Designed miniproteins, single chains, continued (5). Designs and how they scored, part 96

Each design is a single chain, and the fold is of that chain. pLDDT is the mean over its residues in the fold that is shown.

## One batch from the design tools (miniprotein)

Design m19325
Fold by ESMFold2-Fast:
Structure m19325 (fold): chain A 100 residues (1-100)
Amino acid sequence: SEKKKLAEEYRKKGYTEEELDKLLKQKIKEVEKIIEEIIEILEKAGYPREQLLKDIAPIKETLQKLEKEKDIATRAGAIYLLSEIIKHFEEGKEQLLKMI
């Protein structure tokens, strides 16, 4: 499966389970920071913060569950997906700041 291939790639790069756990936690924190920055931008643009926090609550819950994940293949897949999300969200944030 794709998850197994990603886990093998990370192991081939010499990542230990501890290093994968640290990297996953780092990527989760980066996503949470970007989400908060986007919320602040939208709040300044007139969107109600309380509603924005409700809309992102399921995402934050998923990130908390991922932080506690023990399956190496799922961790490797999550790190990959979170890294892609970070890239796209940083680009989207830059574009959003130019529009407001």
Scores: mean pLDDT 75

Design m19326
Fold by ESMFold2-Fast:
Structure m19326 (fold): chain A 64 residues (1-64)
Amino acid sequence: LTDEQKVAVVKAANAAIKALEAGYSPEEAERIGRQVLADAGLEGRVTVEVEGDKIYVHVEARPA
């Protein structure tokens, strides 16, 4: 990944977290994160897992 694409991965994770904080569903937060990756020319997925009071955001990305 380029440095710009690495920044996009961090932005995707942060976008998903912000969406969850704003009251969006995990599925909507994942979709928002995936769009950030796509806009940066990346293929990948964003997965949100909720375990009690803990939230885990996983980002997998590769060049498109």
Scores: mean pLDDT 78

Design m19327
Fold by ESMFold2-Fast:
Structure m19327 (fold): chain A 80 residues (1-80)
Amino acid sequence: SADEEFKKKLAELRERFIEAVVEGDLERAEETIREIVELVEKNPNVSEENKELFRKEAEELLRLLREQPEALREEILAGL
């Protein structure tokens, strides 16, 4: 189903983001966050509340990538 395809793609993008941050590929990490936001925004089955939560999380992750990329990397590595 479209919903199953959405969840699979979201999981793949999440894994790509983690890998990009761990490898220090900040450009790919930013591109992946933008793709996640676009994927969520285009899905009519995602509630406006959940879309807003994804937008806020994405904004914070983008800020951390720009201002504190090593701290974000350490947090992700600690969570693995």
Scores: mean pLDDT 84

Design m19328
Fold by ESMFold2-Fast:
Structure m19328 (fold): chain A 78 residues (1-78)
Amino acid sequence: SEIDELIEKLKDPNASKEEKLQALARLYHYLRKNSKDPELIEKFEELYQKALDAYRNGDEEAFDKAVEEMIKLAEKAK
């Protein structure tokens, strides 16, 4: 499924931060279209913003943590 392909890209150690951000943006659009859980969408938006801020600031630990939390959230959305 599209959600499984996006989660696999986020877990790929060879994927660039830019590729992961693109996968997160696509996952966000998927969740907005397919999820009926507003709390899940709100939490994803919060984590996506944290990932963007971490990327812009060069904070690799914060970026990886935000991606990991968004993967867990996406797995719950399946």
Scores: mean pLDDT 85

Design m19329
Fold by ESMFold2-Fast:
Structure m19329 (fold): chain A 68 residues (1-68)
Amino acid sequence: SMAELEAKREELLAETKERIRELIEQGASDDEIENEMLRTYFELVALGASPEEVREVVAELVEFVKSL
């Protein structure tokens, strides 16, 4: 359902933000951070997220990284 997809999207977003934060704390490269974002992109596509939903999550992850 749309509600289940939204819940999973928000859960994945929160998990990805935590993983990115941990990677930055460990001195990870920009490439490693980008790979984590790409992993999230593929996971969203696998979950059946629309292009609009994928774009929204990716945009929020980009803003999150810029805010650190």
Scores: mean pLDDT 81

Design m19330
Fold by ESMFold2-Fast:
Structure m19330 (fold): chain A 87 residues (1-87)
Amino acid sequence: SNVDQLIQQFRDSADVVAGNYDRYQRGVPMSDDQRKQGGQAIQNMGQIIRQLVQMGDDAVRRFQREVDTFPQRVRDMAMTWLNSERR
């Protein structure tokens, strides 16, 4: 379904953000391209959450069931963004 595709796209973007955060925590230098990819991933995640909210309650509930499988940092961001969107 479209919802499952959006959740997968969110997961792919979340993995980029988590990977960049791990590199930062480990003191590994990041390239300008890696920084740009991280910024784009954050934008994509925000847009996906907006689309899920616009799709309605069932889409949001399906996404929320998957949120607990994401890294904690990304989960906190996702929940904050969901709460900021007009339900």
Scores: mean pLDDT 81

Design m19331
Fold by ESMFold2-Fast:
Structure m19331 (fold): chain A 110 residues (1-110)
Amino acid sequence: SMLEKLEQLLREAIGLLEELRTMADEELQRVVAGIKAAVEEALALLQRDPSALIEVNLILGSNATATATLIVLLEKQNADPQLIEKLRQIHDILSEASVLADRRLQQQKS
């Protein structure tokens, strides 16, 4: 189901965010921890109420945007290419999850 796929994507993003945290300096660790906490909240909300997709979609979309901004900033600073690659993977997953959440929300209105 789309719900199972959405939950799987969120779990994958959480795992990658934890890996990224271990590679990051103190400032980036705080930023990554914030994104991870938001994604964990989205997963918890989805598990508590699978119909409450507006808040989940907002969290995922906002954090996909934040991740994209972070990639641009780190590229300008010539940060570690492996760190940037992990962020790109996280951005792609959060973007896909946001699209799935929106699609599921539209199906509930039918």
Scores: mean pLDDT 86

Design m19332
Fold by ESMFold2-Fast:
Structure m19332 (fold): chain A 110 residues (1-110)
Amino acid sequence: REARVEELLRRVTEFLKKLGMPEELIERAQEALRAVAEGDREGYRQSLAKIIGLILREIGDIIEEALREERRTGNPEEVRKKLDEKLAEFNKKVSAAFAKLDAAEAELRE
């Protein structure tokens, strides 16, 4: 049982690393999956809240970087285009990460 959970965590960790997810987010994902395996609903909820907090922080960092670039260059159209591209790329990675986590959670509940 523990060996099966560890193998699943290893697969999810490798997938998230390949997506370029930050280490802190990967650690929270591992905690969420362990909570699912143990039936720890509160631990799962807390881990999800931390994951959402990290995602919001990254979005904030992307926006702040774009605002700094706009102030530096005075080219709002180019900055808006780059911001949209970065947010779209990040959203694609986040969607892939959650899809992988959903599949792992389903596997742990079987």
Scores: mean pLDDT 83

Design m19333
Fold by ESMFold2-Fast:
Structure m19333 (fold): chain A 56 residues (1-56)
Amino acid sequence: SVEQAIADHEAALEQARAGIKKAEELRKTSPYSADALIADYRAVERLHQARIDALR
């Protein structure tokens, strides 16, 4: 269902946001690795947000 699809994308969005928060903490000790990880999670965040917006 559309509702289930939105819920699945919202769950993925939460996971991406948690990943960004952890990666931001990593920047204190390993900025090069952290920046790459943050960029990847932000791309995932944008993708899932766009899917939610398209389904509404």
Scores: mean pLDDT 87

Design m19334
Fold by ESMFold2-Fast:
Structure m19334 (fold): chain A 74 residues (1-74)
Amino acid sequence: SPNEEEARELLRAAARTLRRQGRDEVADLLLRFVDEHPDASGEELREYVRAHVAPEDQDGLLAIVRAAEHIRQE
C-alpha cells in the first residue's frame, strides 16, 4: 500500500542519514531488516532494534520506528 511504502521510505531515509553521520553499522542493520522483513510490524522492528542495536542508539532509532508506524496507520 502507499502508506507501507511511505513508511519504508522514511526508514531508508533515516538509514541514509545515519550513514552520512558515519554510523554505517546501525544504518546497515536498519536496511537489512527492511529488506529481509518488508511486511514486518512496528512491534517486530522494535524488538529487532532492542536485540541488535547498542543501548545508546536505541532511543533515536525507536523514535524513527514510531514515526514510520504513524505513517503506516493512516
Scores: mean pLDDT 75

Design m19335
Fold by ESMFold2-Fast:
Structure m19335 (fold): chain A 90 residues (1-90)
Amino acid sequence: MSKETQEIIDKIRDYTNEKSKSLSPEDQEILNKYVDIELDRLKEMLKTNVPNPTDEQKQYIIDMMKKEVDTAVKLLKEDPEGFKKLVDSL
């Protein structure tokens, strides 16, 4: 894994950890499981299509992934059982 890809992943994990503090312990586990799946997909995509991302591409990816985390947190708060079922199907 490239240093650039690791920096993206670390920033997304830090963001997820901060957002997860507003959730119950059970919901935190569901969110972390979802984010791990999405980060694994991101790693594969970057390795194949964007092995050496520019600073602009890195920022775009980070911002998009942060929005995905925000959406996941919202869905988990609105329908935790439905979101858990979705994550378990991934």
Scores: mean pLDDT 84

Design m19336
Fold by ESMFold2-Fast:
Structure m19336 (fold): chain A 125 residues (1-125)
Amino acid sequence: SSEEIGKRLVELAEEAVRRAKEAGLSEEKINTLMEVIGGLGLIVGEIELGKEAGESKETLIETVEQYFEEMIKIAEENNLKEVAELVEETKKRLIEMIENDASVEEIAEVVMEAVERMVEALLKS
């Protein structure tokens, strides 16, 4: 369910922040990570609402592209190049999934995978 997906994303975000803090990452990097994770959660919510409303794939893709563009900008402005690259990769995957009628749950799993990869990238820097 959407509520269960939302809970899983929040728990993943809380774990990501905890791991970043334990690794001694700066507040600026942690805040940027939180903003990107928040943006990814909003994308999942927008796709769910748009599908329920019967919106076209074209409209869903336009909405998703706008959110991803903002997240890429946030990551780049905070010098998190590897995070920006992972956001761009996730954008391409989600657009293909929307075009192929993937479920909200399948899309959420890809988003959760992307969050884990972003945390790992930051922990290595």
Scores: mean pLDDT 85

Design m19337
Fold by ESMFold2-Fast:
Structure m19337 (fold): chain A 92 residues (1-92)
Amino acid sequence: MVLVKATFKVTSGEIPKGAILELRDDEGNVLARGTASRTYKVGDEIVANLALSEEQAELVLAGKATLVGYIVKDGVKEVVATGEVVSAERVA
């Protein structure tokens, strides 16, 4: 398992506090999951420490992962925001 510190920038929408955050590859596979500690708007940066496989870490370090923000209304996942990786580094 590899620990990666990644910074994401919100590129569309708004992530409300408590929203589900999923990091996905270009095939839609979930690499990591978390919860928004505060509201984030377009241009805001989110810093996360991610526990990943070597293969997942390579995707994040190469900028090939997308952040997707979801809320749940009446049991249905609703996409409210997207973001992209702006920097990533392996934690020593």
Scores: mean pLDDT 84

Design m19338
Fold by ESMFold2-Fast:
Structure m19338 (fold): chain A 61 residues (1-61)
Amino acid sequence: SEKALDFVQAGKQALNEGDYLGAAKAFQAALVLDPSLLKDPEVASAVKVASEKLKELYPEL
């Protein structure tokens, strides 16, 4: 869906800005709309980086 791809783009932008919380939220929204996006290795890699950094920097979340 177009909206899911918009969220993927927002997540990638947030990662480039160092906003790991924003990236994780955007990727989560994309995957709720279209879970098949995880089959894309670029999306899967970006999601993993965002979630690992979020867990490292905000372990209480």
Scores: mean pLDDT 82

Design m19339
Fold by ESMFold2-Fast:
Structure m19339 (fold): chain A 98 residues (1-98)
Amino acid sequence: EEIRKTFEEFDKDKDGFLSAEEFYELTSNTFGGKKFAKEIFELLDKDKDGKISLEEFSSNYNKFIMAVLTPEMFDLKDKNKDGKDTLVEFLAFVKSLK
C-alpha cells in the first residue's frame, strides 16, 4: 500500500514506470545531487532497462528506504564533519543489501 503510493507520487507521466529523469528530479535536490540519485536508481533497476517498474521498486523498497529515508545518511552528507569514510561505508552497506 505505502510502496504503491510512493511509486505513484514519483510517476509524473503516469506510464507505470519511473524514468531516470523523473527519479533524478525528485531525489537529486533532496539527497545532495545526481551522483547519489544515480546510485539509488541503479540499485532499483535490476533489468538495466533505464526504467523502474512497480515490481522492481517493491522488491527493492528496503534498499530505497535505507538510502533515502535514513536521516543519518542525509546528515553525514551535509554536515561535512569528518563523515567521508562513514558515508562510503554506508553506501557500501546499502549496496550489500539483498
Scores: mean pLDDT 61

Design m19340
Fold by ESMFold2-Fast:
Structure m19340 (fold): chain A 68 residues (1-68)
Amino acid sequence: SPADALKEQAVSLMRERGVPQDQIDTLVDDIDFLVSQGFSLGQIHAAATTRLTEIMAELGLPPVELEV
């Protein structure tokens, strides 16, 4: 599914940049929750991008955007 592709992209990017597994799991859980609640791909993408930006900022890394 498009949401699964978004999760794979986010997980790969975070692992490549050395993001801790607990933060990766948090983003995956957030995406899965939004999918379970029937949110649109655009809403899921926006929420995932916001969370990823927060994680990157916390780790002192530059902001990143996810493709859909």
Scores: mean pLDDT 83

Design m19341
Fold by ESMFold2-Fast:
Structure m19341 (fold): chain A 101 residues (1-101)
Amino acid sequence: MERKVLDAVKAVLAHGARLEGLEVDESRLSPEALEMLKEMEEEGLSLPEAFIKMGKYIGKEEWGKALAEAVESGEVSEKAREADKAILELIKPVVEEERAA
């Protein structure tokens, strides 16, 4: 997995966790992932909008692998991991449909 792809996925997961009111340990994010997170927060993106924006620039297979790795790694808030996984499963079909269009 390319580091940039994994960083983007971790940033989206952290953004989702914050939207659910969960704590995000920023020290567990790379500087690049933290930059992406701040950009999404400054734009006021919803979680589906964040997935669509980041997903357009990452291949479907690479996106899926990065999502699995980020969830399993625990680098996004340990307490948010289960919630993030549930949200990702819900939104994945929307991101795939947007890419197909």
Scores: mean pLDDT 62

Design m19342
Fold by ESMFold2-Fast:
Structure m19342 (fold): chain A 77 residues (1-77)
Amino acid sequence: SELVELAAAMAVIMEAKSLADAKLVLRLLGVPEEQIDELAEAVLRELETRGEELKKLAEEYKKMGLDKVAERVRELS
């Protein structure tokens, strides 16, 4: 999903490597608590399988600014 991909890109920027870190990234982005556990596992899978693609996406989100990224997360939640 777009939300999982966005969260995984933010995890790359924040150097998140664990399930706990993935959950923290999702909370900081404003994802509802009831969705966090399921999405955090998906974020970890994206980091394990798409690391190079996520680095490129992370650079694009850095250019947009974190405020616009947080707004997009709210739209997708």
Scores: mean pLDDT 76

Design m19343
Fold by ESMFold2-Fast:
Structure m19343 (fold): chain A 88 residues (1-88)
Amino acid sequence: NLNKQAKELNTLPFKEQVLKGLDLLIENADSLDTKSLALDVRSIANIIPIPEVQQAGKNAATNILNGADPKAELKALKSVVSKVLNSK
């Protein structure tokens, strides 16, 4: 249950919440409907109050809603998030 996993993520440090949340979405991308996946992507990115992460999450969610490959978009987002969180 992705909703249960999302609630559990709120107990973790912010950096771990975002990265583990993205890993869960990547693993479940093929089993989630496009709208739910896009909302979850945006929600996880918004846990970290860093504009670059939030914007990357919005862009990934929009691309997924417009028919982009969800798994590829999530992997690209995770790369951006990892670079931002490890740099600052």
Scores: mean pLDDT 73

Design m19344
Fold by ESMFold2-Fast:
Structure m19344 (fold): chain A 93 residues (1-93)
Amino acid sequence: SALLELLLSFADKLIEGSDLSEEEKELIYKYVEELAESDLSDETIEELSRKFTEEFLKISGLENKLSEEEKEQLFERVFGLTKLMLDYALAKT
């Protein structure tokens, strides 16, 4: 879909020049695919953003290094960036 192609393009730009592992990159691509296939409701986007944040923290080894407050702040950033990205992508499709 046109939405999926735009989201994958954003994912490519997000990881370009990053020191992310192949597993972390794979998780980002899976996340944008799940978003493109979702109903795009705020509830579903929040749920997918939270799931992504939790999985990312586990594979990055940060799950036991961050406080619950820091984890929630990371979720809020992921959710906010996801909403901004989707608003832009939907305006172009």
Scores: mean pLDDT 84

Design m19345
Fold by ESMFold2-Fast:
Order: structure tokens, then C-alpha cells, then sequence
Structure m19345 (fold): chain A 69 residues (1-69)
């Protein structure tokens, strides 16, 4: 696995964790923490290797963060 692929996988994992917490009425602070981590890892992955997957993750995480505020 490349460094970019590893960072993208980490970002996706944090995004899914944030989604699960939001669906089950988890703590807002923890949801925002996971979404911020997803954004951070997606941005780092895109800096190494631009990808449609990375951009989609970044856009989805940013959109969900706006919804939970």
C-alpha cells in the first residue's frame, strides 16, 4: 500500500466512524473530531497523489461536518 493509499484508508475509517456516531445520536464533539480527522487525512493523501476517491472523501466529510453544526 502506498503512503497516499494508507492516508486515504485512515480518512475513510474516520469518516465511517463519524457517520455511525451521527446515525446513533453520538456526542457532537466526537463526531466533529472524527470528521476533522477524515478531512486531515484526505487532504494529506491528495497532497501526495490527487485522486477522485480522495476528493470525494474530502467533499463528503466537509458536507457532513456542516450538517452536524
Amino acid sequence: MSEAQRLLAEGATYFLAGVVLKVFGGDKEKILEYLDKSIEYAQKALEIEPSKEGQSLLDSAKKMKKEVE
Scores: mean pLDDT 85

Design m19346
Fold by ESMFold2-Fast:
Structure m19346 (fold): chain A 62 residues (1-62)
Amino acid sequence: MGLSFADILANLERTIGNLSPEDALAHAEAAVKTLLDRGLISEAQAQELLDRARRLVEQRRQ
């Protein structure tokens, strides 16, 4: 199916929410690299996804 950026973001947030903080960050980095390599997102969108993933991981490390 075709995924919008909002769908990609929502799916990433849901997936990393179910992982350990370490696995969540690794998953986000791998997913963003795959999306970028496939031309599905821009460099700016990749950075936004990584920044959001890092914030979610930090919140879970309390």
Scores: mean pLDDT 76

Design m19347
Fold by ESMFold2-Fast:
Structure m19347 (fold): chain A 85 residues (1-85)
Amino acid sequence: AEKALESLEKAEEIIEKNKDEIDETLVKLVLDGLKIAKKFIEEGKYDTAIEILRNVKELVEKNLEGEVKEKILEELEEAIEELEE
């Protein structure tokens, strides 16, 4: 679980560093989703956290492009993989 939390923290950092280039509503939705996922990870509810992270991943895939999108998706995928194993 520690590695999943680290990956989500990195995703949050990428979003915060690039927030001026991202729609404000999208920033809020993604960050809120990551916070909810972290809460479920801390509670040991990994299946629920994975579902939330998959929804966040879909939101990022549909609404972002370029290097920022790729970096965020990489961190989200690493978090999901860690929670599945």
Scores: mean pLDDT 84

Design m19348
Fold by ESMFold2-Fast:
Structure m19348 (fold): chain A 70 residues (1-70)
Amino acid sequence: ALTPAQVGELVQRVAGVPPLTPAQAAAILAAVRAGASAAELRDLIFELTGVELSLDQAADVVDALSEALG
């Protein structure tokens, strides 16, 4: 199973956000598992970190996490 630490590392690598807390990484993982869109994930990452992603960056995060989840 994808861990919060793996989620945090992937989001940092794809989107260049600051290091995520385990709680922030878990929230992002839960949103992707629930079928969050790129726009919804962009908004969530902004709420959690203050970093505004492009839709392309958010889509890359959704795709990468969805692929890692299987």
Scores: mean pLDDT 83

Design m19349
Fold by ESMFold2-Fast:
Structure m19349 (fold): chain A 81 residues (1-81)
Amino acid sequence: GRAALEEIEALVREAQAAYAAGDYARAAALYDEAIRLLEANREAVIEELVALGLSEEEARAAVEQLLRRLEELRREAEAKA
């Protein structure tokens, strides 16, 4: 893809660091950005995961699981902000 997976991974790492530091508002905003980027680039991320060795079915399942997890983490951070 167009480095979409790497950009999402970077946002998630920044969100995790912000959350660990107690900056829940920043963590929530970064998770929201990761969610938006994943939704906007869903097919590109699926293609990147398939190129990394996943089947298309596994890649689609991984994207849906990641999206669900990011939404959970965003809500958790928002609740503490």
Scores: mean pLDDT 86

Design m19350
Fold by ESMFold2-Fast:
Structure m19350 (fold): chain A 94 residues (1-94)
Amino acid sequence: SAAKEAALAALEELRRLASELANEDVRQRILGVIEEAEKRIEAARSKEELLAVLDEFAGRVEDIVRTTPLSEADLELVVRGAQSLARVRRELEA
């Protein structure tokens, strides 16, 4: 599925960005939710399920960031990841 390939490619980019996070605890938690999202995307059978996985993923990352103080550099990586995810989500809705 082209939609699944696009979603998995987006998560791979997010994994790359997350691997650069200086805060080890936040890095490990975000990498964990990326791994869970990848498995759920591979199991997804519809575009609606793909969008739901991406929305849940975004919410979990937001909760991690909201509850943990981050450096300016780490916040920049998180913002770049959120922008990349939002772009792919819009492409999947089209």
Scores: mean pLDDT 86

Design m19351
Fold by ESMFold2-Fast:
Structure m19351 (fold): chain A 72 residues (1-72)
Amino acid sequence: KEELLKELEKYAKEGKPVPDELAKELGRLYLLSREEIEEAVKIVRETGKSVEEILEELREEPVRLLREAVLK
């Protein structure tokens, strides 16, 4: 789990596209879709928050509502 989060953080910071396999594994762990994982990476780039923090917030709130809250 921690290793997958570290890998996703590297992709977010470097601005590289997220590998499908990494997105699927994290989607299974957090019960999120691949699209939600991709949106989490965008939020990390925009806000500088940790990947783990954003993924945990997405489990409780829709991506749209999370983005609106962060932009306030």
Scores: mean pLDDT 69

Design m19352
Fold by ESMFold2-Fast:
Structure m19352 (fold): chain A 74 residues (1-74)
Amino acid sequence: SEKEEFIKSLLRQMANMLTPEQLQALLDLIEAGASKEELIAFAGSISRGVALRLEQAFALGLSKEEIKELLKEL
């Protein structure tokens, strides 16, 4: 669907703003059970653009687990 393609594009844009080490750190935080607020704070420590895209993914109704699985597929 158009929404699914938008979500994938959003997460690809976010992933492209992260180093491989930063992406792995984000995945590890999700696996460790970090809150949405903690994940957004981590993203914001990298850049406002990463934080904004992560906030948009949550606003679209994605769970932490869905974000993790989609990021692993990139």
Scores: mean pLDDT 87

Design m19353
Fold by ESMFold2-Fast:
Structure m19353 (fold): chain A 94 residues (1-94)
Amino acid sequence: VKVGDTYEGTVVKVEGDSAWVEVNGVKVYLPNIKAEVGDKLTLKVTAVDDRGVTVDVLKDGEKLGTVTLSIEGEKAFGTDAAVRALERAVLAVV
């Protein structure tokens, strides 16, 4: 996973002001992103640091927000967990 990488996902679940997005079979939690089930979102990596992977969330080219990625069923935040989620998404494209 590198700054400038982009991933496409589909919203599979909405929880209040947050969304779960499926990227190549991996479910990723996006806090404070307002979307609807079935929306297609683009996740653009803007930072990779000790706090995790930070992405800009876009829909149809419009920025909805910036979030640190988390994974369903795992510890939500941290560079290792977020990197593994995006690596799984990248490997699924092969």
Scores: mean pLDDT 66

Design m19354
Fold by ESMFold2-Fast:
Structure m19354 (fold): chain A 85 residues (1-85)
Amino acid sequence: SWWEELIERVRRARTLEERVRIMEEGRDWLQKKTKRPLSTEVSLLEVRNLLRQEMDKRNVPQEERDELMRRIDEAMRVLLDRLYS
């Protein structure tokens, strides 16, 4: 699935900047596909939730899941900080 591809991209991303771009792409994709207007904050939270759900479906090992979520959360903090600055 497209979400599996995003998880793999997060896994391979070596820098925070790359992870931020991945989250922005996820946000943009979700906003284009939704029938409901979504704020940037809501879109980012939904992307985070969908990525977590995809990891659950794929039985990603707990340690790997924790590391991927840590990386996702770091990227989300950067994007959310930009909204409130």
Scores: mean pLDDT 82

Design m19355
Fold by ESMFold2-Fast:
Structure m19355 (fold): chain A 88 residues (1-88)
Amino acid sequence: MEEGRERAEKNPEVLRGVGIVLRTVGIVLDIELFGESEKNREELLEAVKEAVKVGVGEEVKKILEKALKENPDSKVLKEALELLEKLL
C-alpha cells in the first residue's frame, strides 16, 4: 500500500485516481456522520461519474458496497452504487 502511494505520486493518472477514491471515502463518512442531504448526495453522484472517467470505478464500487453493507437503508448509497454499475 505505501509503495503504491509513492508510485501514484510519480504518475499523474494514478494520483488523480487516488484523489477521487479518497474524496469518495470523505463523502461517505460525511453521510454516515451527519446524515443524508441533497448536498452530499450530489457530491457523491459527481464523485462516481469522475471515478468512472479516471478509471477507478471498481475501487469506488468496493467502497460503496462496504458502506452500504454497514448502512443498508441508505437511499443515497444505493443510488450512487446503481449509477456506478450503469456507467461501468
Scores: mean pLDDT 77

Design m19356
Fold by ESMFold2-Fast:
Structure m19356 (fold): chain A 72 residues (1-72)
Amino acid sequence: EEVTVELEVALPADPAAAEAAVRALEARAREIFEELTAKGYVLKDLEVSVSAVNADGSPAEGTLRVVLTFEK
C-alpha cells in the first residue's frame, strides 16, 4: 500500500517570515515521516519544489511544496 502526503506553504517576501515558514514545513514533514515510519511505511519518493527564493536568503513571494510518497 502507498500513501502520498502533499505539504505546501506560502513564502512571504520577508526573509525572517519565509525562513520561519520553511522551518515549520520541515517540522511538519518530519512529524509525518516519523509517524508513517513507526507504522511500518518506508519513504519511497521525495519531491521538493521552491519558487521565488533568492540564493542569498532574500526571498520574493513564492511557494514551497513538498511531496512525500511512502510504501508498506
Scores: mean pLDDT 76

Design m19357
Fold by ESMFold2-Fast:
Structure m19357 (fold): chain A 98 residues (1-98)
Amino acid sequence: NEEVAKLLDETEERLARALREAGIPEEEARMEAVSLVHRIYSAYIASNGDEEAVLRATEEEVREIAEKYGLSEEKAEALRERALELARELVERLKELE
């Protein structure tokens, strides 16, 4: 679905920006954003659109990223809040396409 692919691409770019703002280098931020978008979308499909399941998967991956890159508590929390916001928005927009 071309519309779904576009939403995933837009969400990936926004996540990459959030990761860069958290202090992760641009190339690594892009790679982590791809992984994170895939995790979010996979959780959406596997849970039949359950937002709570998607947010749990998002939070888990963000925690792993924060640990991997040694983010400060302040930067880790800001990244978590932004990633959860973007995941909620993606779920809402994906449901509009059903």
Scores: mean pLDDT 89

Design m19358
Fold by ESMFold2-Fast:
Structure m19358 (fold): chain A 75 residues (1-75)
Amino acid sequence: SVDDIMDSIHSIIQSVSHLVPDRSSQLDSGWQNRDIDGIIQIIDSMAQNSTDPVIQQVLDTHRDRLIRLRNQLQS
């Protein structure tokens, strides 16, 4: 259901917020506004600016999962 997909998106956003606390307020604001595309852009920016390849890979994985879930909402 749409609610289950939204819960999954929220869980991913929470995981990213724990990984990068400095960006948590921007991610929370995006979620309150249901701006999923904006959240994806923020995570992509975080991945591009990461100096740690492990953190970059984790952020890329979360971004790809969010894109997949967003696409399911459009189906």
Scores: mean pLDDT 84

